# Ledger of designs, part 5: designed miniproteins, single chains, continued (5)

Each design is a single chain, and the fold is of that chain. pLDDT is the mean over its residues in the fold that is shown.

## One batch from the design tools (miniprotein)

Design m16154
Fold by ESMFold2-Fast:
Structure m16154 (fold): chain A 60 residues (1-60)
Amino acid sequence: GANLEEAQRLGREARELAEQGRYAEAADLFKKAADLLSSENPVAAEIARREAEELERLAE
């Protein structure tokens, strides 16, 4: 559905930002992707939240 496609787009953008060392911005996109996935795929949403947490630690 549209939410899954948008979450996949946000995940790709987040990985590109992380490769550039822009960890805080990448974490924000993974959080947004998790919110979009929360109703359709709770497992994928949890994975995205975990990725955001790790990136926030790197952004310190």
Scores: mean pLDDT 85

Design m16155
Fold by ESMFold2-Fast:
Formats: sequence, structure tokens, C-alpha cells
Structure m16155 (fold): chain A 115 residues (1-115)
Amino acid sequence: MEEAEEKAEEAREAARKAAEAGDGEGAAKGGRKAAKGGIEASKAGGGGTGGAAAGAAAAGAEFAASLGDAEGAGRSAEAAAKGAAVAGKEGGEEASEKAAEGAREGKEAAEKGAA
């Protein structure tokens, strides 16, 4: 549970930095990876709203990035990482592992876009 929250915070910071650098696409990719982890976490935990919320936020990040709105993409990507952390925290051990994995991949995707 704590690991998923820590990894989600790192993913949020990476998405924010990408957005501040004008890399909305990098932020959106980070949000997508975090949301994938949140959706898998919700499935493992027997269902919850965190994964669905993360997925919706990631879709919003992609849309904002497609319009050239890096700030909007970053904000939505942060929301995706938060939703993934909630799904992991509420779903137990397997859900927490899935959320942490997605958040780690999200951080890497956002950082690679910013480089």
C-alpha cells in the first residue's frame, strides 16, 4: 500500500515536470501507464472506482495533449496517478503491486518524454 502511494507520487512529479517543459505527450503517456496499473489493481481487488477514475483521467490527458495543452495534459495525468494509488490502496496486496508497477512505468514514460 505505501509503495503504491510512493510510486504514484513519483509518477505525478514526472508528469508535472513533463507538462512544465511543454511535453504534453510525455505527460499523457505517463498518465496512460499509471491508469493501466490502476485498472488492473481494481480488477485484482474485486472492483472499485479508482481504476475507472484513473482511466477517465488518462483519456483526458491524451485529449489535452492532442490539442497542444501541456498544462491540461499534466493535470489529468496527475489525476490518473492518484486514481491508480486509490485502486492499489483499497484492493489489497495484489492490487497494490499492480498499481505500483503502473505508476513506475508512468514515471519512466513521462521522464523519457521530457528528455
Scores: mean pLDDT 80

Design m16156
Fold by ESMFold2-Fast:
Structure m16156 (fold): chain A 53 residues (1-53)
Amino acid sequence: SEEEKRRLRLEIEVTDGLIRMAEWVAKKTGGDESILKKAKELDKEREELEKKY
């Protein structure tokens, strides 16, 4: 449905923003491994959302 597409698009955009934030924090903290792992998890979630869109 159109509502599902709009929701998926919003979730993709929010997830992309979170990934960018996590990468920025990792860079500032000298490559915190736990933050990098979270960024990878979010990237996979974004890809799954994009497949549904």
Scores: mean pLDDT 80

Design m16157
Fold by ESMFold2-Fast:
Structure m16157 (fold): chain A 67 residues (1-67)
Amino acid sequence: SLDEIAAEVAEKYGIPKEAALELARLLAENNGQISREQIEELAKKYGVPTSVLEKAGVEILIRLSEL
């Protein structure tokens, strides 16, 4: 589930679960295609470095591909 993926990725990267969940939903809804501007906006919203959200996003895509 997206919630389970978000929880595991959030723990691994030390980011809020809500940030990972919003990123996971955005990636799932857009077939893995999100803009740099969208990821930067999420990073700013949750106070997380953009580079960390980018790494988390790659991990989420890998986890989604295993479903």
Scores: mean pLDDT 83

Design m16158
Fold by ESMFold2-Fast:
Structure m16158 (fold): chain A 91 residues (1-91)
Amino acid sequence: MEKLEELEKEIEKLVKELEKGDISKIPELLKKIEELAKLAVELGLATEAQAQAGIDTAKIWLEVYKYKYENPSASEEEIKKLIKELQEKIK
């Protein structure tokens, strides 16, 4: 449980850094999310399917954050299109 709490705090810190525009944290954040998902399955807190759904959702939102950073003038319509394309690619 201590490792789970530590990993959640690390993820929260990386999310805050990403929200401030440091897109270089995306690979590290994704890695920590994957580690959290794996640990949750190992501890019986989540199924493998739930863990994978969480990882897939995180991948979509991290790609959206990166796109917004690279394209700060992107419209809501462009973002919605990107989300749809990423969802179709994962499903």
Scores: mean pLDDT 80

Design m16159
Fold by ESMFold2-Fast:
Structure m16159 (fold): chain A 80 residues (1-80)
Amino acid sequence: MTIEELAEKTEVPEDAPLEEQIEKAAEVLEEAGQPEQARLVREHALKAHEALAAGDLETAREHHAKAVAATREAAEAARK
């Protein structure tokens, strides 16, 4: 599995559950040898869920976007 595939799997398809996509991204990051990035993805996912439970959709979307960004940063770092 390549880092480019990692970034693509972190992107949320419109028809896929957000939680499932986040879990897959973290698992793939761990398999790629990037446990720190997997931890960041989970931390942002947790904050997104907390915001969603509070009805703050804007904050939830922001933290989800940060999880995706962390995966893409890992992809760029591994390219070198």
Scores: mean pLDDT 66

Design m16160
Fold by ESMFold2-Fast:
Structure m16160 (fold): chain A 59 residues (1-59)
Amino acid sequence: SRDFGLALAAKDLGLSVAQVRELVELYRRDREAGERLARELGISPEQARGIVEAVEKLS
């Protein structure tokens, strides 16, 4: 279900699954670094948090 959550988020954001996985992993380890990566990917802080929460709910 986690891999499915990553794939769904990637599709909705126009990103690769690898990019979403990296974002979620980084956000869990270092929230500030995760927020910075989200900005580099063109994602708002609110979108980044929503993606992490959605993936965690499916885990």
Scores: mean pLDDT 77

Design m16161
Fold by ESMFold2-Fast:
Structure m16161 (fold): chain A 60 residues (1-60)
Amino acid sequence: DAKELVAKAGEYAKQGKFEEAAKAAKEGPRLAGGRSPHGEDPTEEGAQRAGTAAAIAAGK
C-alpha cells in the first residue's frame, strides 16, 4: 500500500529512524524517486532522507 509506505517512510525519517524509513522506501521505489506528498507530509526533508537512507543502506 503506497499510501501507508509514504506515511511510514516519512514518519520514520522525521523521527530520525532512517534505517526503517529506508526499508519502507525500498518497498516503494516510486515513493523515493516519485511524488512528494508534502501537503499532508509535514517534512519534505524527511522524505528525501528516507530515499537517501535507502540508497545508502542498499549500498552498504
Scores: mean pLDDT 60

Design m16162
Fold by ESMFold2-Fast:
Structure m16162 (fold): chain A 58 residues (1-58)
Amino acid sequence: SELEKLLLEKDPNISKEKLEEIKEKVKKEVEELKKNPEFGEAASPKGEELRKMAIEYV
């Protein structure tokens, strides 16, 4: 996955267990961002900000 690649680039010695922990946290954070109705609004400045935050977690 893209997230796994980025995590390995940041810390090449990261354990498999730590990778899974971070992936779980990122998934929860992205799901939280998606709860905001504006997340799906293409023309919303707030929606744009939320989508950018979600991408940064990947």
Scores: mean pLDDT 70

Design m16163
Fold by ESMFold2-Fast:
Structure m16163 (fold): chain A 74 residues (1-74)
Amino acid sequence: PLEEALRYLKEAIEAKKKGDEALQNGDTEKSAQYYREAAEYYRKAAEVSPNPDLQEAFRKLAEYYEKKAEEAKK
């Protein structure tokens, strides 16, 4: 349902913000962890979204933050 997708979206945004904060503090390991959490929440949002276009958008965001997490570790 839409309410569940919105809850996951909120969690993804919060995780992304924590990842950005960790990166600003030079903690690349914590930044990577938070970006992975954001990606996981975007995947969950995609799975429960009723709209195929929203599902695709959220999956692309999940892939983006997964890649960002890998880059933060290097």
Scores: mean pLDDT 84

Design m16164
Fold by ESMFold2-Fast:
Formats: structure tokens, C-alpha cells, sequence
Structure m16164 (fold): chain A 55 residues (1-55)
């Protein structure tokens, strides 16, 4: 689902930031923005809420 794809990107972004992989983090931010533009902010919000709840 779009929410699952967004969740996976958010998780990957957090991992890239923690690893200091700036190039990977920038690419993931672009992909997150692209998905948000395609499916709307609700998908980003739901994915972020799921990720935060999993921590």
C-alpha cells in the first residue's frame, strides 16, 4: 500500500541519518516527497504515526 511504502522510506531515512549516509538520506527525502505529492499528506501522516508507534 502507499502507506506501507511511505513507512519503509521513513524507516530507511532514519537508518541512513543514523549511519551518516547523507547521499542516501537526500535520495530518500526526495522519494518521500514524491510519494506525498502523488498520494497526499494523509499517507505521510499515517506512515509517520505507525513508525513512531513502533519505536
Amino acid sequence: TPTQEMYDLIKALDEAIRAGDDERAEELVRKISELQEKYGEDVLQEAQDRYNASL
Scores: mean pLDDT 83

Design m16165
Fold by ESMFold2-Fast:
Structure m16165 (fold): chain A 72 residues (1-72)
Amino acid sequence: EVDKLIGLGSQAARDGDFEKAQEYFIKAAEEAEKKGDYHTAASMYRAAALLSEDPERKEELLKKARELEEKS
């Protein structure tokens, strides 16, 4: 469930586990995308991007978010 994955991501971020937080937010984005909820999927990719310290990964995640918003 998307809500559960978002909750787990937020918890991991609070604990300083940014890699785990990114994983949960990306999983939430993928689940939302499967359901055709492109707006939620884009938001989750943005959340993962904000937690990334790697500029290239951040850019890739933001590109995915923009592509999904274009479908909305």
Scores: mean pLDDT 83

Design m16166
Fold by ESMFold2-Fast:
Structure m16166 (fold): chain A 100 residues (1-100)
Amino acid sequence: SHMEEELEKKIEEARELVERLEELKQEVEEKEKKGEDITPLLEEMEELLEELSELIAEAEKLALEIKDKESLREIAEIEARATAIRMYLTVVKKEEEKKK
């Protein structure tokens, strides 16, 4: 159905965003080890996390409406990964604030 196609697209877009965020997290960790400025990466991660949160909310709404349990499980996996990245970002930002 049209709703199933829209749901699949949103889940795929959300998965791509969370994978990109996980790659950016690794880049932040490598730059921190080298004492390089991580501020631009943190800003990019914040923007992508906001975009990801919107996609997750839209995908969850569609999956609940069509009662697609498999998609709800996939969305929950992406949401858990997004939460881990959000927690990481919160910690890193607090450490950067301590340097002021």
Scores: mean pLDDT 88

Design m16167
Fold by ESMFold2-Fast:
Structure m16167 (fold): chain A 98 residues (1-98)
Amino acid sequence: MSKEDFELETLVALAAMQLAIGLNIAKRKNAPEEVIKLFEKAMDKLAEGVRTRDPEVLEEALKYAQEAAKKMVELGIISENELKTLERLLQEAIDLAK
């Protein structure tokens, strides 16, 4: 495994864990179904982007994750710091996949 591959896999694992935590919180707080679906789309695209090593697919994962997390901030369920952490992890993964 290259250093870059290890770093990418680590950043993706951290992003996946943050998305799973966000999805579980959304379900427990009875967030709108549209928010649940955005988290599920983000997780699906993240898994696809890791498998294909495609930065464009990882960018789609980031977009869905940002939309879901932003709605969660608007609902008062999570903080802006949690959104920024998720954005940073996914952006670093995208940059390593390039």
Scores: mean pLDDT 79

Design m16168
Fold by ESMFold2-Fast:
Structure m16168 (fold): chain A 56 residues (1-56)
Amino acid sequence: SLIEEIEKLLEKAKTAPKEELPEIVEKALELLSKIEDEELRKKLLEELEAIVKSKL
């Protein structure tokens, strides 16, 4: 499912080297744009932002 694909990208982002992070973020944002549930989309976006901030 779309949600499972996003969750896998979030897990990949947690362990990926810094150089791969932009590509993972780009793919995750593309999939997030397809989510019709605004609350779920916001929650997943916040998780992605937290992961990115933790690696900066």
Scores: mean pLDDT 82

Design m16169
Fold by ESMFold2-Fast:
Structure m16169 (fold): chain A 65 residues (1-65)
Amino acid sequence: SLLREAVRETAKGIAKALGLDDKQAEEVAEKALEVYEEVSKTKSGGVAMIKAIEEAYKLAKKLAE
């Protein structure tokens, strides 16, 4: 899915912008994709993408602390 790819790359971008390394960026991307796939079962792709990015940012911020 094009949206799934966008979620993965956006989540990695957020992690990198917050100074996280490649391993942590992959962890954030994995979390974002889990949220995207779960929300996509009941919501539109756009809503799933927004929820995935919100959770990616929360995790990235926690790891950057």
Scores: mean pLDDT 86

Design m16170
Fold by ESMFold2-Fast:
Parts: structure tokens; C-alpha cells; sequence
Structure m16170 (fold): chain A 65 residues (1-65)
């Protein structure tokens, strides 16, 4: 059903968001230890991607009734 598909999509997006947030924290810790600006830029890009996934997850959640 459409609702079951939305629920599965919501679960997929939440897992993706959690993985991106874990990656962001790991990159931020590595950047703090090394002072490497390239790692900090990768962390920033990961956070931006997480924000995009979060918006999509919120959109899907609003369609679930």
C-alpha cells in the first residue's frame, strides 16, 4: 500500500540520516585532532547532506497519517 511504502521510505531515510550524523561526528573529531582543513570541509559537506536527507524525511513523515 501507499502508506506501507511511505513508512518503509521514512525508515530508510532515518537510517541514512543516523549514518550521516555518525560520519559527521567522526569527521569533526578527526578534524579537531589533526587540524586538517580538508577533513573539516568534508565534515561540513556531510552535515549539509544530512540536512537535505532530514528535510526529505520530514516531507515523507508529513504524508503519513
Amino acid sequence: SHMAELQKRAEELQRELMDLNKRYVKLLEEARKTGDPAIMEEAKKTLEEAAKVGVEAARVQLEIY
Scores: mean pLDDT 86

Design m16171
Fold by ESMFold2-Fast:
Structure m16171 (fold): chain A 60 residues (1-60)
Amino acid sequence: MAALEAGIVLSVIGKGLEEGKDYSQAALEVLKALDAGDYARAAEILREEGLDELAALVAA
C-alpha cells in the first residue's frame, strides 16, 4: 500500500474538519476504491464531493 493512499484519506478528513463537514463516509469509500486498485472510482468519489484537486492527484 502506497503512502499516497493514507495521504489522500487524511487530506479528505482534514478538509472536512476545516470546512465543518463530515467527509468520513466519502473517505471510507475512497479508501475501499484505492485498496481495490480502482483509482478511477476513487477519483470519481472525490470529484462528486467537490475535492477536484485530490481527484486529479489520484487520476494521474
Scores: mean pLDDT 73

Design m16173
Fold by ESMFold2-Fast:
Structure m16173 (fold): chain A 73 residues (1-73)
Amino acid sequence: SFAEIFLNELKEKKEELIELAKENPEEAKELLEEWTKEQVEAFKAAGAYELAKLVEEIGRETREEIERIEKEL
């Protein structure tokens, strides 16, 4: 299903950004913010509010992890 494909994309994107954060946490945060904003707006426009909420939730969790990594650098 589209939802399963998208969940896999979310996992891959999160992993990519967490790895980037080890080298450049500022760039990782910028990319995360742009990606989550675009996905949330797209899903809201399509009426897919549950997917929009999921993107917001995972985005917040990923941002918290990036900020934790940044503080440990």
Scores: mean pLDDT 83

Design m16174
Fold by ESMFold2-Fast:
Structure m16174 (fold): chain A 97 residues (1-97)
Amino acid sequence: SIEEFLNKLADKLRKKYNQGPNFDSETIIEYFQNALNLTREETVALLEEAVEKLKQGKSAEEVAKEIANKYNLSEDSAEYITLVGILEIAEEVLNEE
């Protein structure tokens, strides 16, 4: 499920970036909701689509660029750099399944 995937992603992000125990799946959802100006439901759907594209063999950078183009996010923005980083860790989670 997407919830199980996001929990694994949050655990890996906490360990890699020394985030506290309050950094969980909801933190990831809230980050994308705020960065892309989306509803919670739209954000969950976006993350499900992004994971599916990664499973199909697209790179984190390719998926991030598709999201940036769809939501008018600048590739020079801190939000874009963070998006690429999160998707790279998501790709690592998928490769461990």
Scores: mean pLDDT 82

Design m16175
Fold by ESMFold2-Fast:
Structure m16175 (fold): chain A 55 residues (1-55)
Amino acid sequence: SRREENLRLAAEIARELGAPEEAVEAILKGDVDTAFAMMPGDVAMAMLLRLAEAQ
C-alpha cells in the first residue's frame, strides 16, 4: 500500500540521517510519534524536510 511505501521511504531516510535503530523499527511499524520522540531534534527536522522534498 502507499502508506507502507511511505513508511519504508521514511525509514530509509531516517537510517541515512543516523536515527537510532529503535526509531527506524517504530517507523516501519507505523508508530511514527514514538519514532520521532526517540530521535534527536536535528535528525527529526532533517527527516521531515527530506520527506517534504520527496512530494
Scores: mean pLDDT 78

Design m16176
Fold by ESMFold2-Fast:
Structure m16176 (fold): chain A 60 residues (1-60)
Amino acid sequence: SLKKELEQLKRLEKLKEELEERLKELEEQPETPENRLEREILESLIAMIDAIEKLIEKRK
């Protein structure tokens, strides 16, 4: 259903925005091994959400 797909996309968009905000906060902090690891994890999660969003959009 197109409506269910739209709701899923909105939820993913919100999650991505929250992760991007956290990533921005980390980029303003001193570069430590812990902060580098957290940035790498967040970047991977954002990339994964982007891939899922594109998959849902293509499934029209």
Scores: mean pLDDT 79

Design m16177
Fold by ESMFold2-Fast:
Structure m16177 (fold): chain A 55 residues (1-55)
Amino acid sequence: MKEEIAENLRKAGERLAEVGTGAARDHAQKSIEAAKAGNVKEARDHLLAATDALA
């Protein structure tokens, strides 16, 4: 049901991990792991933290 959203979050995390360093990369990796586990909320929260750290 939420598999497509989780997959999209995983891909977004992978792209952020490619450009991010330090905290941004760490949050991007955590987002990827949460998305792989199907934890959409956790994946989204880590993705937001990664984008905030990247700025």
Scores: mean pLDDT 75

Design m16178
Fold by ESMFold2-Fast:
Structure m16178 (fold): chain A 66 residues (1-66)
Amino acid sequence: MESENDIASRIGVEAYRLAREKPVDEAIQEAEKLAKEYSEKTGVDEKVLLSAARTAIRAVLDKEAA
């Protein structure tokens, strides 16, 4: 039902939430688990979802570091 971009956006939002609520190391590990689970459930490439998740986490960290 959702496009690949929509699914990537959803995991990005989840990763963004994790980065705000958890320490960086935990957020990264949980985001990697989510990327794998989303890939298995939706058929979207895990690399695409992992990239979206890492980009979201990095965006939070880069903004907070400024």
Scores: mean pLDDT 76

Design m16179
Fold by ESMFold2-Fast:
Parts: sequence; C-alpha cells; structure tokens
Structure m16179 (fold): chain A 82 residues (1-82)
Amino acid sequence: MTEEELREEADKLMREGAIAYSNGDYEKAKELFEKAYELAKKVDPNDVGPYLQLADVYFKLGDKEKAERYYQEALENAEKLN
C-alpha cells in the first residue's frame, strides 16, 4: 500500500468512526479510530487527528487512563509541528 493509499484509508476510517461516534456507537467508533491510528502512524507519526479522536472515544467509554495517554500523545506531536 502506498503512502497516498494509507492516507486515504485512514481518512475514510476517521469519517466512518465519526459517524459511529455521532450515533452513540462508541465501541464501533473505537474500532474504526484504532485502525485509522495504526495507518496514520505509518504515514506521519506527527498527525494528531487520530490521537484526539481515540482520546475522546476512550473518555466516552469511561477509560480515562487511555484517554489521557492519547491526549498526551496528541500534545507531544502538536509541539513537534510548531
């Protein structure tokens, strides 16, 4: 899979995850965002979008520890893009 194909697939998974999240299906949103995160990390480890979405879905599921970890990763990656 090319870098472009990985970006397109990650973007698609993020959109599908956002739809699941808006429908209150946080379990499905988690699966989709986790897949997007894995693909995004292969292309650009500084991409903060998937980290923020994972943090939010874990917070909704009551997993505050994982939510805090993903928020921290997002902040660290945002600092590198300064």
Scores: mean pLDDT 77

Design m16180
Fold by ESMFold2-Fast:
Structure m16180 (fold): chain A 55 residues (1-55)
Amino acid sequence: RKVVVPEPKSLEEAQVILGVARGELRRAEAEGDAEAAKQNREAIEHIEKVIEELE
C-alpha cells in the first residue's frame, strides 16, 4: 500500500512527521519488512527536502 505523506504546513509539523518516519523505519528494519523500510526511507528523504525548502 502506497504511503501518502501529507505536505507539512510548517517547519514544526515537518519535524514531527520526520520523527515518526524515522521511528517507523527502525521498526520496519527490526521486523525485516524491506518494503516498509524502503517506503519510510523515501518519506524521510522527501520531508528532509521540504525542511530544506522551508528554511
Scores: mean pLDDT 75

Design m16181
Fold by ESMFold2-Fast:
Structure m16181 (fold): chain A 83 residues (1-83)
Amino acid sequence: MAEARELLEEALRAAERAAALAEENGDEEMAEAARRAAEDAREALGRLEEVIEKYGEETVIEGLRRVLEALERVVAYLEEKLA
């Protein structure tokens, strides 16, 4: 539970950062997509226990690590565009 929650919180922060960076770049489409990802992460935090019960903690952790990696790549891409 704790590891899955921490990963989801990190994914939320990455999505929020991606939204801010995309907005700064004038990329409204990407900013909107990142805002939706952040909202989905907030909703998932409220339902995390239910999701873990349905899919298993290890599966959820693995999925969240992949989502976080993808969001971190988006952040890096947007940071490069601003540099």
Scores: mean pLDDT 82

Design m16182
Fold by ESMFold2-Fast:
Structure m16182 (fold): chain A 102 residues (1-102)
Amino acid sequence: SAMKKKLIEEGRKLLKEGVAAFEEGKYDEAIKKYEEAIKLFEPVDKTLTGIALYNLGLVYAKQGKYEEAIKKLEEAVELLKDSDPRLAEEAEKKKKELEEKL
């Protein structure tokens, strides 16, 4: 539908802005962008929701918020395991590394 396409387009823009903020060390800005992207993706695209959750988990990990990071990575694995098994494996590996820090 036209609405689904519009939500995906806006969500992808927010995801890209979140990545840029993350690369600049602007972690709070990256989190806000990823959370907004997730809200746009979750009703329409399971895979894009999983990708955004994976990126959100990486930002929490950089902030030392390991419990929040693990939770987001677990959600990403569930959403990505069938559609993007390589990214699901990366999320699982990152989750395991963070569990060693708890």
Scores: mean pLDDT 91

Design m16183
Fold by ESMFold2-Fast:
Structure m16183 (fold): chain A 118 residues (1-118)
Amino acid sequence: MRAEYERILRLGLQFVAAVLEEVARRFEELGRADLAAEARAAAEAVGATPSPGARALAERLVASLRSEAQLEALFRTAAQIGELIQRALSGSEEEQRRVAEALEGFFRGLGIGPEDLA
């Protein structure tokens, strides 16, 4: 059902936005002003307002990282996922289904349920 896929995709965008905001904050703390600005621009481009739950999950994810290289990899991955979700939202029901199923698998791997993002 299209409405269910759109719901999952919107939850995904909220989480991506939260991750990009937290990544930007962490880059700023590390003195990486250029990367912090890029991450904030990416978060704004996502166009979603993160819920408190999404922000709390993003903070825990970023806090679990052990190196700046992991932080940069997370930034690149989150930005790519955000673009993929935005494209799916303007695409066919089949595209929305494929991306929504991939996001559900990803969140399940992290131990995250939809209620954690709402």
Scores: mean pLDDT 81

Design m16184
Fold by ESMFold2-Fast:
Structure m16184 (fold): chain A 73 residues (1-73)
Amino acid sequence: APFATPEEIKAAAEGNMKKAVEAAKQGRWSDAARYLTAAGIQIAAADFAGHKEVAEELRKLYQEAIKEIEKIR
């Protein structure tokens, strides 16, 4: 978000990734997709805001979340 700190964006994205994995474990696929989409938007926002290091760290976590979800299905 334009006025969010890198710490706030990181916390929000990590929270959404965790919720996506939890939703997938419960078979709540629409919720898992929604949380992953929110995390992806937050990662893009961090990158566009110039928080490149945070965005790179979050992209690695995002790939781990996708891999975890793929194992559940």
Scores: mean pLDDT 84

Design m16185
Fold by ESMFold2-Fast:
Formats: C-alpha cells, structure tokens, sequence
Structure m16185 (fold): chain A 88 residues (1-88)
C-alpha cells in the first residue's frame, strides 16, 4: 500500500505500509510540516473515491486522510493507494 501527500508549501511525503490509516496520517503530517501552515484545502483520493474539505491544521488533514484510509481497508484491493493533496 502506498500513500502520497502533497503539502501546499511544497512539502511532499510518501507513506507505505500495511496499515493504510496510519500510513496516510503520518504522510499527511510530514507533508504539512514540510510546508507553510496556511489554511489548506484537503483532497483525499482512495481507490478512485474522492473527498474534499477545508482544513485549518495538519491534524485536521491527518484525520481526514485516516478516515479515507479506514474506508479503503474494507475494499481488499491488491494495489491500494491513497493520495492526499493539501492546497493552500
């Protein structure tokens, strides 16, 4: 499983692991820490499903990504991937 997170300040992080929720949250935190912490729009895509919301912090972005990760775990896909994009 691969998780890619892109931060608004130019930070990008990739998480990989069996636990999609934990990998997604960690990647989101790393990307946010690498960029400028503006209020950002979070776009989360997992197995073709897309969610979007405004987040005022890295913690909110991580929570949104983790929720999408939990949902994806139910699919049982062999090549699971999640993408979180933080747009400032």
Amino acid sequence: MRVTVVGAGGGEAVGDGADLAASTAAAAEAAAAGGVGYPARAVVTVNGARGEGWVGSAAAAGSTAASAGVAAEGEGAADEAARVELLG
Scores: mean pLDDT 51

Design m16186
Fold by ESMFold2-Fast:
Structure m16186 (fold): chain A 70 residues (1-70)
Amino acid sequence: MLSEEERKLELEELEDIIKEAMPYLSEEVQKKLEELLKTFKKLLEENAPKEEIDEKLDKLQTEIGDLLES
């Protein structure tokens, strides 16, 4: 289980990246990012194992990077 501090820091980092990039993104990319964040937040709320959360967070960061480069 991710600590509350770790959870908030990771979410803040993702939100900051999205906020900074939002004006440059298409509507399709914006919606995809919102869906990814929603899925990740739900995973945290359900207290998934820390190992699984860490793996999905790494994947999420990669997907966000790919979307921003698109």
Scores: mean pLDDT 69

Design m16187
Fold by ESMFold2-Fast:
Structure m16187 (fold): chain A 72 residues (1-72)
Amino acid sequence: MELEELERRRREAEERGQAKVEEARKSTPEEAFKIANELMRETLAADDFSKPALAAQAAEAVDAYLELLAKE
């Protein structure tokens, strides 16, 4: 039961993070930087089970920010 709850929370965190990454790609560099910082903060505060998935999404958000900076 607890393992299934952790897996559900991981999936919810992954889905939420993915949505934020997509939002960052469509935003300004300043907003994308804010989103990347939020995801990194969530990753640091996350449990060890969710941390790898959130870290991957935080990295994607940073990449989105860097691509927006390069586009300018």
Scores: mean pLDDT 77

Design m16188
Fold by ESMFold2-Fast:
Structure m16188 (fold): chain A 70 residues (1-70)
Amino acid sequence: MEDAERLEREHPEMARLAMLSMLEAKGDLEKARELATERLREAFPDASDEEIERAVEAALAIAEAQKAAA
């Protein structure tokens, strides 16, 4: 959770794009990972694979927390 918050503070656009991709996938986690990864690579071509993967995992964690609350 702290890592997800840190990512949002340092790279808010990256975190936002990952979250939007998760919402667009409508609960299909595999599709959500693919969409988020593809969009982040296009928007942030200088970002490392590790940075993109962390952003996707952070978005997944947030989506799971929202599911548990609803």
Scores: mean pLDDT 69

Design m16189
Fold by ESMFold2-Fast:
Structure m16189 (fold): chain A 87 residues (1-87)
Amino acid sequence: TEEAARAAEEAARAAAEGAAKLTGKKLAAAIGAALAAIGAAFNARVLGDAEGAARDAEGAAEAARAAGDKEAERAAREAAEAARKAA
């Protein structure tokens, strides 16, 4: 769960950094990616819910893809994989 939480926190940071360079609908998608990654970190760190963390991280990857942020998408996919291994 610690590794899954750290990966999700990195995904949230990547999405937030990418969002700073975006506007309009892509910015909204990047904000969605950051919020989903924060949810994944909360599920892993606070609730110990690895399955919930994986679902939220997968949602973060889809939102990052909609934003066109490949780095945030990769970080979110890594967070989902870490959460699935912790389940």
Scores: mean pLDDT 84

Design m16190
Fold by ESMFold2-Fast:
Formats: C-alpha cells, structure tokens, sequence
Structure m16190 (fold): chain A 85 residues (1-85)
C-alpha cells in the first residue's frame, strides 16, 4: 500500500531529523552531555523506531493496515515534537 510505504518513509525521515538536528540542539542546550550520553540516546532512538516498525509490520500482516499506518504516523509526529521543544 502507498499509504503504508509513505508513513514508513515519514518515520525514517523523522528519525534522521532527530539524529541530525535534535542531537546538535541537545548539545547546545545541555553542554554537560558526554559522548556516551549521546551514543546511548542514539541507540535508544534507533531501538524505539525499530520496535515501532516491527509492530506496524505485525499489524499489517494481521490485516490491520490502517492501524499500522496510524502507528507509524503517530511515532513520526512524536519524534518531530522533540525538535519543537
């Protein structure tokens, strides 16, 4: 489905924006953050996105594609909200 592929792409693009812009913003706002803190944040973000993608794929396999699309879009929205704070 086009909607599913587009929602998946939106989530991947949101993840890239948070990794690029969010980390730069976090370092500026919280200069006490260590390289280890940044790496742990990256790993946690990647893990959360992977978990959402796996859950969405499971929903799609169960015929709940509309729910899968909604889950992917909500995850992308929540990630982008991190850049607005």
Amino acid sequence: SKEYEEAKKELEEAKKKVLEEGLAKAKEKYPELTEEDIERAKERLEGMVKQVLEEAEKLKKEGKEEKAVELLKEAAKKLLELLED
Scores: mean pLDDT 80

Design m16191
Fold by ESMFold2-Fast:
Structure m16191 (fold): chain A 71 residues (1-71)
Amino acid sequence: GPEAAEALDRAGAAVAARDGNAEAVAHVSQAGKAFREGDVEAALAGLREALAATTDPYSRAQVEAAIAALE
């Protein structure tokens, strides 16, 4: 729904701007694509991989919020 899409956008923006880890950015981007295609399981898998690659605390919190919005 709109709340999950917004949480994914916030996670992507935070990871790109604050964390800067290219692998984390790629995983969040892939999760967003999967969500837009209706594949919630693939989106959750991508977000979990992004969380593992993310070290910035604010970026981690935004990725966790996106995971919660999809569960």
Scores: mean pLDDT 84

